# Designed miniproteins, single chains, part 44

Each design is a single chain, and the fold is of that chain. pLDDT is the mean over its residues in the fold that is shown.

## One batch from the design tools (miniprotein)

Design m1516
Fold by ESMFold2-Fast:
Structure m1516 (fold): chain A 86 residues (1-86)
Amino acid sequence: MKKAELLVTARSDTVTVEALDADEIHVENLTTGQKATIKKGEKVTFKVKKGDILRITARSEKDYAVVKVTDSDGRTRTLLLKLKEE
């Protein structure tokens, strides 16, 4: 299976991660140890503190994944991730 990792710094008090196109996305707050796994079409919201570092790991059998990240301040980012073999 192919994967990509992304580090996101929390800008506000929540971060929402949505799996628009991936077989699986793992989200981990490296500061607190909170973690969750979501599948295609699912989303998860983490309560965070500004400056927390989140690791997002996308996995798919495809060469790409599409992930949406939304902060509570209304900032959204849709990311096309190029996946590589593990």
Scores: mean pLDDT 84

Design m1517
Fold by ESMFold2-Fast:
Structure m1517 (fold): chain A 82 residues (1-82)
Amino acid sequence: EADALIAEGQQLLAQGDLDGAVEKGFQAMELAGRAKDLASLLKAQQVLGQVGDQLSKTDPKKARRVAIRSTALSIRAIADII
């Protein structure tokens, strides 16, 4: 389930739909966290990092918000796993 959202996020990123990619990335992180699936959590975080890199060229404030939220969700989810 999380892997499907990660794949959708990667496809949207490739198509230039950065907002859609962000949405799918965060949905994947939430599902991976609940499932205690560290591998999928890290993959979702990687997709969000790639989206953030693209966003930083056009909307640096939005890129920072995505990075902060992604980091906070990762810390919280990893703490619940380990």
Scores: mean pLDDT 80

Design m1518
Fold by ESMFold2-Fast:
Structure m1518 (fold): chain A 65 residues (1-65)
Amino acid sequence: SVEQKWKEIRQLREEGDKYETEANRLGKKAKEDPKYESQYKQLEEEAKNVHEQYNEKIREYQLSL
């Protein structure tokens, strides 16, 4: 249903925002201490993956209109 698709899209957006927020936090730490660089890059990739899923669901929803 449209309601279920919207719920999935909203959840993906919220999840992506959380990864992005954590990545920004670790990115600031990585500027001060290189040991955080790998964790920062990992969270950026996780954020990218979730945003990609979000965009795919949005396209699927738009095609159903």
Scores: mean pLDDT 81

Design m1519
Fold by ESMFold2-Fast:
Structure m1519 (fold): chain A 89 residues (1-89)
Amino acid sequence: RHEEIAELLLELRRALLNKDWAAAAQQLERIRALLPADEQARVDEAMKRGLDAAIETLLEILGERDKEAVEAALKELGKYLEEVGTDPP
């Protein structure tokens, strides 16, 4: 459901703002679970490249559903990576 994905994207953005990478990973998995199998496979493939790649791929997929929430989440992800570095936890 659109509202559920938007709410989880807000939680993901909050985790990134708090620099809580573990919470961000948890929200990524929750959002992934709501996607159809083909889109889940895209996130899984990106995860092989790293958590940041998986989050970016998830947000790309969700951009087709909720551009406003995705834009906000991408902005916070970019800011987080700039401030704390690109290394996952």
Scores: mean pLDDT 69

Design m1520
Fold by ESMFold2-Fast:
Structure m1520 (fold): chain A 63 residues (1-63)
Amino acid sequence: MKGFGIKVRELAKKKGLTPQELAERIGVTLEEVADIMNDLIEPSDELIDRIAEALGVPKEELV
């Protein structure tokens, strides 16, 4: 999903969340958050839902 990582990064920045804080909220490693933010992995629907919940946004803002 090209562009997904940019959306996650911008939303985290707007919420004042560091990549480490986002990783802790999702329950993943900092490395996995970096991979998500750089579009290096294809996130599952479950992972997208967890990211949306951690950011406090509706899933539609990420997709």
Scores: mean pLDDT 79

Design m1521
Fold by ESMFold2-Fast:
Structure m1521 (fold): chain A 94 residues (1-94)
Amino acid sequence: SKKREELLKQAVEAAREMLRRIKENIDTTHLERTRELGAERRRLLATQEGTDELVRRARLSASVSPEDMAALGRAAGASQETIDALVAAAREVA
């Protein structure tokens, strides 16, 4: 439905903005990553990779699962109320 598509677009845009901020904060070369990155920065990179995959799925698939929608909402930093709404919207089309 149109409401599902609009919520999906909002979630994708929020996830993209989050990814942009993460990338700007980890402005390091491969050598710097290897020598200086601590466990916390490596964790952020792993989170970024997972979020990139969720954003890719959301953009390329019209049939985003409720589970993927919930994960995308969490990655975007959405409230639980917003996540519940995204999940409900995804279920309307499944």
Scores: mean pLDDT 55

Design m1522
Fold by ESMFold2-Fast:
Structure m1522 (fold): chain A 71 residues (1-71)
Amino acid sequence: GAEEVKKKFEEEVKKLAEREGVPVEEMDEEKLIEYVRKAALADPSATEEDIERGVQAVKAAVELVKKGVSE
């Protein structure tokens, strides 16, 4: 459900934050997308489809979080 997607998103954001040495609270949507793209580009086995999947997952999770905050 939405809670599961949010939790998974938060875990992935935390992993990226730890990798980059940045507090998770400073991870904006744009920074998250940028880091996903950078990580994918560093992986020679990653396809454009993998990159797009990661970006879409971030966008979907951000939309779910925004809907919760809009209440």
Scores: mean pLDDT 68

Design m1523
Fold by ESMFold2-Fast:
Structure m1523 (fold): chain A 67 residues (1-67)
Amino acid sequence: AAAQARVDALRGELQAKIDELNAEYKKASEEASKGTPEERGKKGYEIDKQLRETVSALEAAIAAAEA
């Protein structure tokens, strides 16, 4: 019971972080559009990689919290 309540709270917090990262990705994409084509490509790749790794880590954290 207590563990389930903790997992539910954690899921809510992690979902909020995912939403923040999606908003950050959009803002960073707009900022990258102001640079050179090469700089835009590199920055876009780094942002995409960070977003994917963070989402994967959050999913793993939720799974671990439920285990």
Scores: mean pLDDT 72

Design m1524
Fold by ESMFold2-Fast:
Structure m1524 (fold): chain A 81 residues (1-81)
Amino acid sequence: MMDAIIEAARRVAEEREKTAPLAAEAVVRAVELFAQLSKTVPLTDASEAAGQYVKENVPKEDWGQVVEIAREAARLALELL
Protein backbone atom coordinates (compact mmCIF):
# COMPACT_ATOMS: atom_id res chain seq x y z
CA MET A 1 0.00 0.00 0.00
CA MET A 2 2.61 2.64 0.97
CA ASP A 3 4.70 1.77 -2.12
CA ALA A 4 1.67 2.48 -4.36
CA ILE A 5 1.13 5.87 -2.67
CA ILE A 6 4.80 6.86 -3.10
CA GLU A 7 4.82 5.65 -6.74
CA ALA A 8 1.63 7.62 -7.50
CA ALA A 9 3.02 10.79 -5.88
CA ARG A 10 6.28 10.54 -7.87
CA ARG A 11 4.43 9.96 -11.16
CA VAL A 12 2.08 12.93 -10.67
CA ALA A 13 5.01 15.13 -9.53
CA GLU A 14 6.94 14.28 -12.73
CA GLU A 15 3.97 15.53 -14.81
CA ARG A 16 3.69 18.76 -12.74
CA GLU A 17 7.40 19.61 -12.24
CA LYS A 18 7.38 21.97 -15.26
CA THR A 19 4.35 24.00 -14.09
CA ALA A 20 4.57 23.72 -10.26
CA PRO A 21 8.06 22.38 -9.36
CA LEU A 22 8.05 23.50 -5.70
CA ALA A 23 4.58 22.06 -5.01
CA ALA A 24 5.40 18.83 -6.91
CA GLU A 25 8.62 18.25 -4.93
CA ALA A 26 6.88 19.06 -1.62
CA VAL A 27 4.09 16.50 -2.26
CA VAL A 28 6.64 13.73 -2.97
CA ARG A 29 8.70 14.63 0.11
CA ALA A 30 5.59 14.89 2.33
CA VAL A 31 4.32 11.47 1.14
CA GLU A 32 7.77 9.91 1.78
CA LEU A 33 7.84 11.49 5.27
CA PHE A 34 4.30 10.23 5.99
CA ALA A 35 5.26 6.71 4.82
CA GLN A 36 8.36 6.62 7.06
CA LEU A 37 6.62 8.05 10.16
CA SER A 38 3.49 5.86 9.78
CA LYS A 39 5.70 2.85 10.66
CA THR A 40 6.52 4.23 14.16
CA VAL A 41 3.91 6.90 15.07
CA PRO A 42 0.09 7.21 14.83
CA LEU A 43 -1.27 8.13 11.38
CA THR A 44 -2.58 11.45 12.76
CA ASP A 45 0.95 12.43 13.90
CA ALA A 46 2.46 11.32 10.57
CA SER A 47 -0.17 13.36 8.69
CA GLU A 48 0.48 16.44 10.87
CA ALA A 49 4.25 16.21 10.23
CA ALA A 50 3.67 15.90 6.46
CA GLY A 51 1.35 18.94 6.53
CA GLN A 52 3.91 20.94 8.54
CA TYR A 53 6.60 20.08 5.95
CA VAL A 54 4.40 21.55 3.17
CA LYS A 55 3.63 24.65 5.30
CA GLU A 56 7.36 25.31 5.87
CA ASN A 57 8.55 24.56 2.31
CA VAL A 58 5.75 25.89 0.04
CA PRO A 59 4.61 29.55 -0.05
CA LYS A 60 0.89 30.07 0.66
CA GLU A 61 0.14 31.14 -2.93
CA ASP A 62 1.20 27.64 -4.13
CA TRP A 63 -0.83 25.64 -1.55
CA GLY A 64 -3.64 25.25 -4.10
CA GLN A 65 -1.18 23.44 -6.39
CA VAL A 66 -0.13 21.15 -3.50
CA VAL A 67 -3.79 20.21 -2.84
CA GLU A 68 -4.42 19.55 -6.56
CA ILE A 69 -1.30 17.36 -6.94
CA ALA A 70 -2.08 15.47 -3.70
CA ARG A 71 -5.66 14.73 -4.84
CA GLU A 72 -4.47 13.48 -8.24
CA ALA A 73 -1.79 11.33 -6.53
CA ALA A 74 -4.40 9.85 -4.16
CA ARG A 75 -6.66 8.98 -7.10
CA LEU A 76 -3.77 7.33 -8.98
CA ALA A 77 -2.72 5.39 -5.84
CA LEU A 78 -6.23 3.87 -5.64
CA GLU A 79 -5.89 2.75 -9.29
CA LEU A 80 -2.49 1.11 -8.50
CA LEU A 81 -3.97 -0.89 -5.60
Scores: mean pLDDT 78

Design m1525
Fold by ESMFold2-Fast:
Structure m1525 (fold): chain A 64 residues (1-64)
Amino acid sequence: SEAARLAELEARADKIVDEVAEKYGLTPEQKEAIRSALVFAARQVDLTDEQLRKAAETLAEFYK
């Protein structure tokens, strides 16, 4: 179902963002912004976990 697919994408984004937030020392607001961006992108384009992680790390660098 669409709901199950969305939940899966959100779970994938949450795991990746948690890892990146720990590595980069992100605030809760920055973490949520990146999470939302990853979910949005993954819903429009079929992205691998590696691609999502690279996107998250690129976005995290903008907060330095």
Scores: mean pLDDT 82

Design m1526
Fold by ESMFold2-Fast:
Parts: sequence; C-alpha cells; structure tokens
Structure m1526 (fold): chain A 91 residues (1-91)
Amino acid sequence: SAELEEIKEKSGIMFEELAKELGEEVAEKLVELYLKGMEAFAAGKLEEAARLFAEAAGLALRALGASEEEVERVEREMYERVLAQLEALAA
C-alpha cells in the first residue's frame, strides 16, 4: 500500500539517525522490527504489533548497556502501553 511505502521511506531517515547513535547493525534490526510492527498494525494484528514494538525498545536498551532485568521490565511495560494505544486507535 502507499502507506507502507511511505513508512519504508521514513524508516530510511530513522535508520540514519539510529546508526549514528547505536551503530549500523543495531539500527538495521530496529528498523526491521519497526517495519514488521507497522505491517502487523496495518493488518489489524494489534498484539503482534505491540510485541514487535516492545522488542525494538528492548533491543535499543540492551544496545545502550541496560541490564537484562531492566530490558525485560521495559519490554513488558512497553507491550502493555503500546497495545492499549493501538486498541484505542483501532476503535
């Protein structure tokens, strides 16, 4: 869809900024998770979208040196918050 193509274009800009901050390998994985999350959201798969966005947040924190306990906590909190937001947007 046109919306997905626009998201992919904007993800290129996001990749450049993330690569400067976190390195190219982590930036690539973050963009992949983000695009998969957006595709899941577009398909109405809200739980899958929330999980993918939570995984992206966890990956970024791990790359920044956060502990595994902190990563697990933030991924859980992000999943719950994002799922609630996506459900509100879909209603």
Scores: mean pLDDT 77

Design m1527
Fold by ESMFold2-Fast:
Structure m1527 (fold): chain A 108 residues (1-108)
Amino acid sequence: MDELLEQIKKVAEELLKKGVVSEEAVKIALETIEFIYDLMTSEEFREKLAKKLGLKPEEEEKFRKSNLEGVAEILKKKGEYELAKLLEIFANSDSPEEMLLKIEEYLK
């Protein structure tokens, strides 16, 4: 994940210099990747998030085993629409550049 985060930062700097993405889009992308990292690597983070979302024990077990798209669907059902959209952009982007451009488009 640290390598992916550094790749995203490098791509973000290049796109910022070209004026094709905003500093806000870059900030949101970096915050989203940190969220995804915690979600994928920390059972404690998933447990705290499940509790915050008010998930039942059965829903929590499914949430723990969900991939990124599955987490986005659960977030959407619990009213976290903006975060769900950001996770969907991340899951459906083939590169850091595509992800940053999609986040910029979402913010327009």
Scores: mean pLDDT 80

Design m1528
Fold by ESMFold2-Fast:
Structure m1528 (fold): chain A 100 residues (1-100)
Amino acid sequence: MEEERRRRLEIASETARGLLSGITFGITKDREVAGRMIGGVGRVGGAAFEVPELLPLAREAAELAERMSRSGVEEGRRLAEEIEELGRRAEEEARRRREE
């Protein structure tokens, strides 16, 4: 229980970090690309909160989001697509674990 709480706090922290990076990108560069990234980060975070073993995916999404915040719009779009794919993969993994 304590270990699970710690993982959930780490997931929340990583998700918040990714979301903040997306907000920064939206303010400074492109709102539409930022929206896609924020959506993907949120989906990864939500899935990892349900299945704490997915914490590594939440960390990966946050790292990609931070990298995006330092990139141009074209690179940001590519990174947003990677984060969206991570979100879908994380949700599928969480769903599979609930069903099995």
Scores: mean pLDDT 82

Design m1529
Fold by ESMFold2-Fast:
Structure m1529 (fold): chain A 81 residues (1-81)
Amino acid sequence: KLSEEEIELARMILMTAFREVLEHKEDPEEVLAKLEEALKDFPEEFKQRVIDLFREAVENKWSLAEANAAVEELAREILAE
């Protein structure tokens, strides 16, 4: 089970990736590789959920505000587990 501190760390990592890809228009595959490396010590199931959310945001061309709302929802779901 992830702690609130681990969830907040993952939230910051994911929001950094979203700023890079959605706001700064960096290459999604390069940002994804950095995201996977940053999350390497997290449980595989959690990493997959974060990566899936990242891919969904890129595919659907989310705004940074939409991405932030989705990250807050994911954090609430994980904390409720």
Scores: mean pLDDT 81

Design m1530
Fold by ESMFold2-Fast:
Structure m1530 (fold): chain A 62 residues (1-62)
Amino acid sequence: MEELDELEKELEKLHLDFMKGKISYSEVEAQIEEMMKRSDPQLRAYLERFKQSLEENLKILG
């Protein structure tokens, strides 16, 4: 849970930076994938869902 809270803050930063145009979607995706490689199964599932949400938002906006 505490590790999840820290992860949520990091993902919120990535989302805001992406929305502000500071980073590309490819960079967000690469960072999420790197985080998944270093995470336990529960955190990987959370990151997978976050990635899917971003992909879905891009389809709606495109």
Scores: mean pLDDT 73

Design m1531
Fold by ESMFold2-Fast:
Structure m1531 (fold): chain A 74 residues (1-74)
Amino acid sequence: ASMAEQQAQAERDRLIAAADAARDALGPKLGPSADEVKRLAEQRAAEAARNPASLEELVRQTEDALVRAISLTG
């Protein structure tokens, strides 16, 4: 697999795990935001496989979504 595909998959797995852990800890407060993080991680993985140049922008967007999901509750 390309480096972009490998990095995108690792990032997706990391963000899904973080969202799941945050959902368990924060309960219903994080529900919709956790789903948003998962969706962005999936979108990022697909885009990185197609265009590695987009990877940096998608990293930033996914990280921002994760920060928002966590920050919304404390």
Scores: mean pLDDT 63

Design m1532
Fold by ESMFold2-Fast:
Structure m1532 (fold): chain A 64 residues (1-64)
Amino acid sequence: SDALIEEAKKLKAEGEKLYANEDYWGAGKQYTRAYVLYKQAGNLEEARESFEKSVEAFKKNLAK
């Protein structure tokens, strides 16, 4: 569980960097991966946050 949470944190941080660089597709993919790992770890609040961030990133990619 701790290993899943640490990996999810890294993926979320990478998604944030990609989003800041306007790589919205890349950001969305990393946030989606973080969502899956947080969900597996049972960290449902962080999973929901990561899912919402992935949706916003993909919306920005499509609206560009």
Scores: mean pLDDT 87

Design m1533
Fold by ESMFold2-Fast:
Structure m1533 (fold): chain A 90 residues (1-90)
Amino acid sequence: MLPADLQAEIDALAAQLGLNDEQTALLRQKIEGILATSGSLADLRAKVAQLGVQLGLSPAQTAVLTGWVEDLYQRRDPIAALEAAVKSVV
C-alpha cells in the first residue's frame, strides 16, 4: 500500500482534477505501478499519458498529473530514497 502522506497527496490531486472515488482508486493503483516499473522519465511520461486517457482527463489535467508524477519520481531517486529512510528512522 502507498504511504499515508502519498495517499493524501493523491487524494488532493484527484480533488483538483475533479475525479470521482472510482477514478481516485484507479489513480492510486496505477501510480504505484508506474513508479515501480518506470526505468526513465520518458517511460514515466508515456505511462502517465496512458493513465490520463484511461481516466478521461483533458490535456490540461494530464499535464498537471504528469508534472506531479515527475516531481514524485525525482523525489524517489536512490539518494532521495536514502535521505527519506534516514529521516524515517531518526
Scores: mean pLDDT 72

Design m1534
Fold by ESMFold2-Fast:
Structure m1534 (fold): chain A 72 residues (1-72)
Amino acid sequence: SMKEEKLKKAKELLKEAEKLLDKVEAGEGGPSDIDKAIELAVEAEKLVPDDIDVHIKASMILMRASVLKLEL
C-alpha cells in the first residue's frame, strides 16, 4: 500500500540521517553532513506526518544535529 511504502521510505531516510551524524561524531564529517541529516529527518516527517514512531525518531535526530552544530 502507499502508506506502507511511505513508511518504509521514511525509515530509510532516518537511517541515512543517523549514518551522517555518526560520521560527524567520528570526526569524518562536517556541517554539510549535519544539514543533510536535518533535511532527511524533515522529509521523513513530511512523508508520514501522523506516524508517532517516525516523529519521535526524527525529533531525536534533529536534537542530535543541533548539539553537533554547537560543537563545530
Scores: mean pLDDT 87

Design m1535
Fold by ESMFold2-Fast:
Structure m1535 (fold): chain A 69 residues (1-69)
Amino acid sequence: SMEELEEIAKKYKEEIEQFERELLRKYLAGEISPEEAEALFRQYLADLIKKETGREATEEEIEALKKLL
């Protein structure tokens, strides 16, 4: 639900920001492509949803969580 996604966004805000910074660092170092960085970020959000809800994240939920950030 949107309420669950809002709680995840609030709870993990700092961890998500740190992960985004790490992806940016790797991109600037030439270690990953922009497409790979996007895929890794989406997978990170999917893993957070699974951790909090106990179920596999849908593409709709990943997109919704991304918009809340």
Scores: mean pLDDT 86

Design m1536
Fold by ESMFold2-Fast:
Structure m1536 (fold): chain A 82 residues (1-82)
Amino acid sequence: MNPAEADKLADDLYEQAQLFDILADRYEKQGDLEMAALARETADRFRELADWARESRDAEAAKERALALLQENAQRVNQLLQ
């Protein structure tokens, strides 16, 4: 039985958060504490969004917020790499 769309999206968002945690660990090992902090913050925000997606059952709104979060992260990364 396939999971509900919102539950599947929540799982995908948790996986995305874990990828950002791995990225944060790599930045910490390189001594880039600002990039590490941004990656940790982004991971936390994906976990919060995953919880919200499961609770709200609104997969479309959660997808829109996830895309906005990725765009915001890309902009903040670009600012830190100046």
Scores: mean pLDDT 82

Design m1537
Fold by ESMFold2-Fast:
Structure m1537 (fold): chain A 55 residues (1-55)
Amino acid sequence: SSSELARLEAELDRKIAELSRAVDRWLATGSPEDRARVEALIAEAARLQEEIDRL
């Protein structure tokens, strides 16, 4: 549905914004914890994109 698509797109936009901030933090710190956060957000964004593509 258009409402479901809009919800998923909004969630993806939020995840992309979080990813941008997480990348900036990782570049500043070089820490493995910050890298793990970036990898987790990439996986979450990919999952949301796959869900959108299935609609």
Scores: mean pLDDT 88

Design m1538
Fold by ESMFold2-Fast:
Structure m1538 (fold): chain A 55 residues (1-55)
Amino acid sequence: SMEEYQQQVQALVAEVVARGREARATLSPLEFLDRNFELNEELQKQLAALKAQLA
């Protein structure tokens, strides 16, 4: 479960980052992050939870 959670989060992070990186070529860094994470607030919460475990 934890391993699957980490794999899912990592895969989603990589995909979001890749998509945001393409948009970042046109958008500002702040706008890129804001729009990507704004749409995926649930994913952002999962990322925060995983980072909290690493911190």
Scores: mean pLDDT 65

Design m1539
Fold by ESMFold2-Fast:
Structure m1539 (fold): chain A 66 residues (1-66)
Amino acid sequence: GRAVVEQLRQAYELTTQAAKKHIDYMKELAQKVGPEAMEEYERVKKEAEQAIEQARAALQAAEEAL
């Protein structure tokens, strides 16, 4: 029901905020290590952004199915 979807929305928001903080931290570390670490950071960031968008779309579809 709606309560489950609301909990999933809250979990999505908390997870997204935590992921963004970790991505920012990884960027700072990668900048200190060098170019190879920056390339890996950009790859991980791209994958994380794609996963976040996929989760957002799935959550919206679940909300619309109610």
Scores: mean pLDDT 81

Design m1540
Fold by ESMFold2-Fast:
Structure m1540 (fold): chain A 99 residues (1-99)
Amino acid sequence: NGFCTVLSNVADKNKFVNDLFNFLDIDKQGSVSFEKLRHFLKEVLETTLTDDDLVDAFEEVTGQQITDPNKATIQKNQLFELLNIIAKKSNCPLLEPLD
């Protein structure tokens, strides 16, 4: 799927996460809603993960229970950890360690 392909080709992890966060944070709010991220992962990157898998990963990173996906938000520093958890669940390569 597109998600695994993108992660396999990431050379600069911080740049990738920053670029992705800025792309999703269209409103310049400094946070991204779960619904925007879910839509991107499922419709753009074509992830095979279920909504339940994505909810579990989001709640693990943020410590929040998702009651309203438009009100549950993630900060840029949390996005890196979230993508690593999603990669593990998808059997994708993790965002590479430094050397």
Scores: mean pLDDT 73

Design m1541
Fold by ESMFold2-Fast:
Structure m1541 (fold): chain A 65 residues (1-65)
Amino acid sequence: MEEDIERLTEFLRQKAAETSPVDAAVEAVKEGLKLGLTNEQIEEAARRAGFSEVAAGYGLAKVLG
């Protein structure tokens, strides 16, 4: 789990450089779910990657409903 959180954090940092924060957040939630991460672990990865709480929350809401 810790290693997966770190991998998701690196994935998010790369995506944030390539796309909008909203698109990066949605893609990150999908990737985190594929890794078997919880919502809290996905939020932790987003926080470590420097994403705003608004962008992270939007991504979670969009994917999870």
Scores: mean pLDDT 73

Design m1542
Fold by ESMFold2-Fast:
Parts: structure tokens; C-alpha cells; sequence
Structure m1542 (fold): chain A 60 residues (1-60)
């Protein structure tokens, strides 16, 4: 892979990790408060992370 592809892959992986970490934190908020909205936002963030990981896989 080119240097540009390697840099893009790292950015996408870092972003995926960030969204998953945010989702985990919101899931814990949902667990403590019973907030369905916290779970819904967490699921949206996990979907974004999964999309980034799938795009990353397709670029390799």
C-alpha cells in the first residue's frame, strides 16, 4: 500500500476506536440511568465505527 493509504487507514482505525469508546461510555450511562436515548446514540456510534472498519478492509 502507498504511504497515503497507510495514513488514511490509521486515521480510519483511530476514528473507529474513538466511536467505539464513546459508544461504550454511553452504554454505561444507559445502564445507570435506564435512558433508551443513550443506548440509541451508542448504537449509532457503533454503526459508524463498523462502517469505518468495513471501508478500511475494502482499501487493503
Amino acid sequence: SSSLQQRLAKIMQDDSNFYNDMADKLTKVGDRTGSQKSYDVANGLRNTANKLNQDLKNYL
Scores: mean pLDDT 84

Design m1543
Fold by ESMFold2-Fast:
Structure m1543 (fold): chain A 64 residues (1-64)
Amino acid sequence: TPTEEEVRAALRTLATALDAGLVSEEGVERAIAALIAQGAPPELVIRLAGEVSPRLEAAARRVA
């Protein structure tokens, strides 16, 4: 199960990649779905995504 710090680090990496155009919104949604599938609680992922960016929070809410 990913720790809160591991989830936060992954979400920061995704936000940077999304802002740089290196990953699509669909790609971000797939990566977030993978974090949840590995045992990250959906509520935790949504909360941490919201701390990083509104775009990531929206993606997390669509996946959860």
Scores: mean pLDDT 85

Design m1544
Fold by ESMFold2-Fast:
Structure m1544 (fold): chain A 82 residues (1-82)
Amino acid sequence: EAEKLAEKAVELAREAMRLLVESVRTGSEELFEEAERKAREAEELFNEMVEKYGKDHPAVQKAFEEMTGLVAEAAAEVAALE
């Protein structure tokens, strides 16, 4: 269960970051709003994992590293655009 919840959180974060970069590239308010919603869902799922399994759980640690990497990559792409 922890691994499945981690996979869902990472998947939502990946989609959110992709939509965020595309929203900046195209200027789409709709894409930005969708990115914000998915990012919040990903964060809520991650927080639920931390509460249920603890930060030391391997699935929680891997999800944190993956999500942090996705955010950093998206931030770099956005900075390169504007």
Scores: mean pLDDT 83

Design m1545
Fold by ESMFold2-Fast:
Structure m1545 (fold): chain A 74 residues (1-74)
Amino acid sequence: MMDQYKEQLKQLAKQAQQAASNGDVEKAEQLKKQADELMPYVDPDDEESQMYYGVVVGAPHAARHVKTTTRPVA
């Protein structure tokens, strides 16, 4: 059953990558909230799930970076 939440998290990660690419901070933040809601039901030792969650959590930051005219900080 945990596998169902992992699949949902994987879908959120794909959506989050698209939102980040588009500079859609609001969408990325919504996806992060959804991923946060799923995390209590996901195996914390599952590397794949942690990878997907990392993508979603990083998406708002990446999206904000895309929206700025400044160069990325080193």
Scores: mean pLDDT 75

Design m1546
Fold by ESMFold2-Fast:
Structure m1546 (fold): chain A 70 residues (1-70)
Amino acid sequence: HMDPAARAYVVGLLETVADYMDEIIKAREEAKKAGLSDEEIEKLVQETMERLKPEFERRVADLRAAYAAA
């Protein structure tokens, strides 16, 4: 069976990805409701990804450090 530290790492990564995807989906849906064009929606989604990238990378780094310390 998978080591508890490895399981915690995998679960943490899945949760981090889910949170990131939820924020992107929310931004896309709000842009659609606002009547933005497909091009404007994709630009807003890209801007949202860039804005969220530092937090995403920090969460992944924290999870990686915790796994390495275990």
Scores: mean pLDDT 84

Design m1547
Fold by ESMFold2-Fast:
Structure m1547 (fold): chain A 92 residues (1-92)
Amino acid sequence: EEKEEAIKKLEELKKEKMEELKKELDKVAKELGVPEAKREFLIEVAEGLADIHLGIAKRLIEKGKISGEEALEYLEKLLDKLKKETLAALKA
């Protein structure tokens, strides 16, 4: 039951961070005049990477390798890094 709650929190965190990433990427792309195709491509790549990191975090909880708190910290750090890298790629 505690594992199920931790997994739910990971899924909610991913959703929240991806919505923030998409919103900021859209804003910056419009300000810089970046083509929509480049923005859409970077969002697709970021979503795929976020899904991979979420999947790893879920597996680590399911196998009892880390706590739910450790998994949330792991995922948050990776999603924050992903946002920074995606924004840098948009500006390149």
Scores: mean pLDDT 85

Design m1548
Fold by ESMFold2-Fast:
Structure m1548 (fold): chain A 64 residues (1-64)
Amino acid sequence: SSTEKAKKAEEEALKLLKELKKGEGKIIHFKGKNYQGKEFEGDIFVAADAEAMLELLKKYPSLP
């Protein structure tokens, strides 16, 4: 099954990671289809370092 949309979201996240400054982070939301052809969605947390990741989690502590 094609996960191309998820792969493109991952590629965008990796590009963003390379461009982020120390202490910066972002959340990328994506939607795609799994190997069973069912739709799924998820969030990719992208941070330049561990400190930036902790700041993202602090801003979105209610995310499961």
Scores: mean pLDDT 69

Design m1549
Fold by ESMFold2-Fast:
Structure m1549 (fold): chain A 73 residues (1-73)
Amino acid sequence: PSEKELEGEIAVAMVLMYLGIARSLAEQGKLEEAEEAVRLAEELARKYYKEGKISEEQYEEILREIERVRKEI
């Protein structure tokens, strides 16, 4: 893959890591911390999309995952 493709994959992975942390925190009953992790994931995804590091399709997929995680918290 090109450097740009690798950067995009890393960007998506970083956002998904924050969502994974949010799910783990929610399972532990740390709902306030879980919600903060979701907020950080959303901010990071928005930043990466504005910077052109992730595609519109990747951004929309991340937003769907964020909504799914929020419904579980």
Scores: mean pLDDT 85

Design m1550
Fold by ESMFold2-Fast:
Structure m1550 (fold): chain A 100 residues (1-100)
Amino acid sequence: GEVQRLLEQAEQAIKKAEQALKQGKYDEAFKYLAEALKLITKAFLKVETEEQLKQGEALLERAEELFEKLKPHLSAEQQLELDILLGMAYIALSVAKLIL
């Protein structure tokens, strides 16, 4: 369904961000990581099963690890945007855990 598609799109965005980071394409890595966090947030707001929740949590953890690696290469504005998006994803996760 919709949640599975959002999670698959988020995973692809993370993979693209990881590849961009490896290539030193920091602005591209930032763009894909921001996209991934937005998709993860949308997935958590629509999550229907414990399996979907666990998949989303794993992707969020991977996104956070990627952000820490990317952080030294980003502007203060880019760092702030990712901090806000990461915070929104954790809020959505907390709401999902209360509903399930």
Scores: mean pLDDT 91

Design m1551
Fold by ESMFold2-Fast:
Structure m1551 (fold): chain A 70 residues (1-70)
Amino acid sequence: MSPDEQEGLRYFMRKAGEIQEILKDDPGLYAQAMQELVRLWQQFRAGELTLDEFKKRVDEVVEKAKEKAK
């Protein structure tokens, strides 16, 4: 893996863990959020997103999860 791919993977894992805690009582919303994260990861791996764009979009998924959990 490139250094950017390693950083992206670490970021993905950290944010996936945060979403799991936020949506622990809503498996349907958790599944939707994880599907979006996996899609973003695939786009990043394909070179369609830069590391910064990937991180920004992942952060948006986390914020949406927080909004839906309330």
Scores: mean pLDDT 84

Design m1552
Fold by ESMFold2-Fast:
Structure m1552 (fold): chain A 82 residues (1-82)
Amino acid sequence: STAEARAEELARRMMEEKGVSEAEAKAAKVAAVLAAEVAANPSLDQEEVLERLLKKLEELAKEEGSEEIKEIIEKIKEEIAK
């Protein structure tokens, strides 16, 4: 819950300060929660971290029905494939 509260505050600041979209802010919140999980367990493999991020974002895209979140997922997959 503390990590979620921190991630929500980060997403709110991104929307207010940088004018990012709601979908981008929600994706950033998912990434921030995962970053907190990595900080708590620094032995996590980079591939495992990326897999968890993609799964959480795919779930968010299904819940929101958002094409923008789907586009973010595709960009992340493209970067992994490089």
Scores: mean pLDDT 69

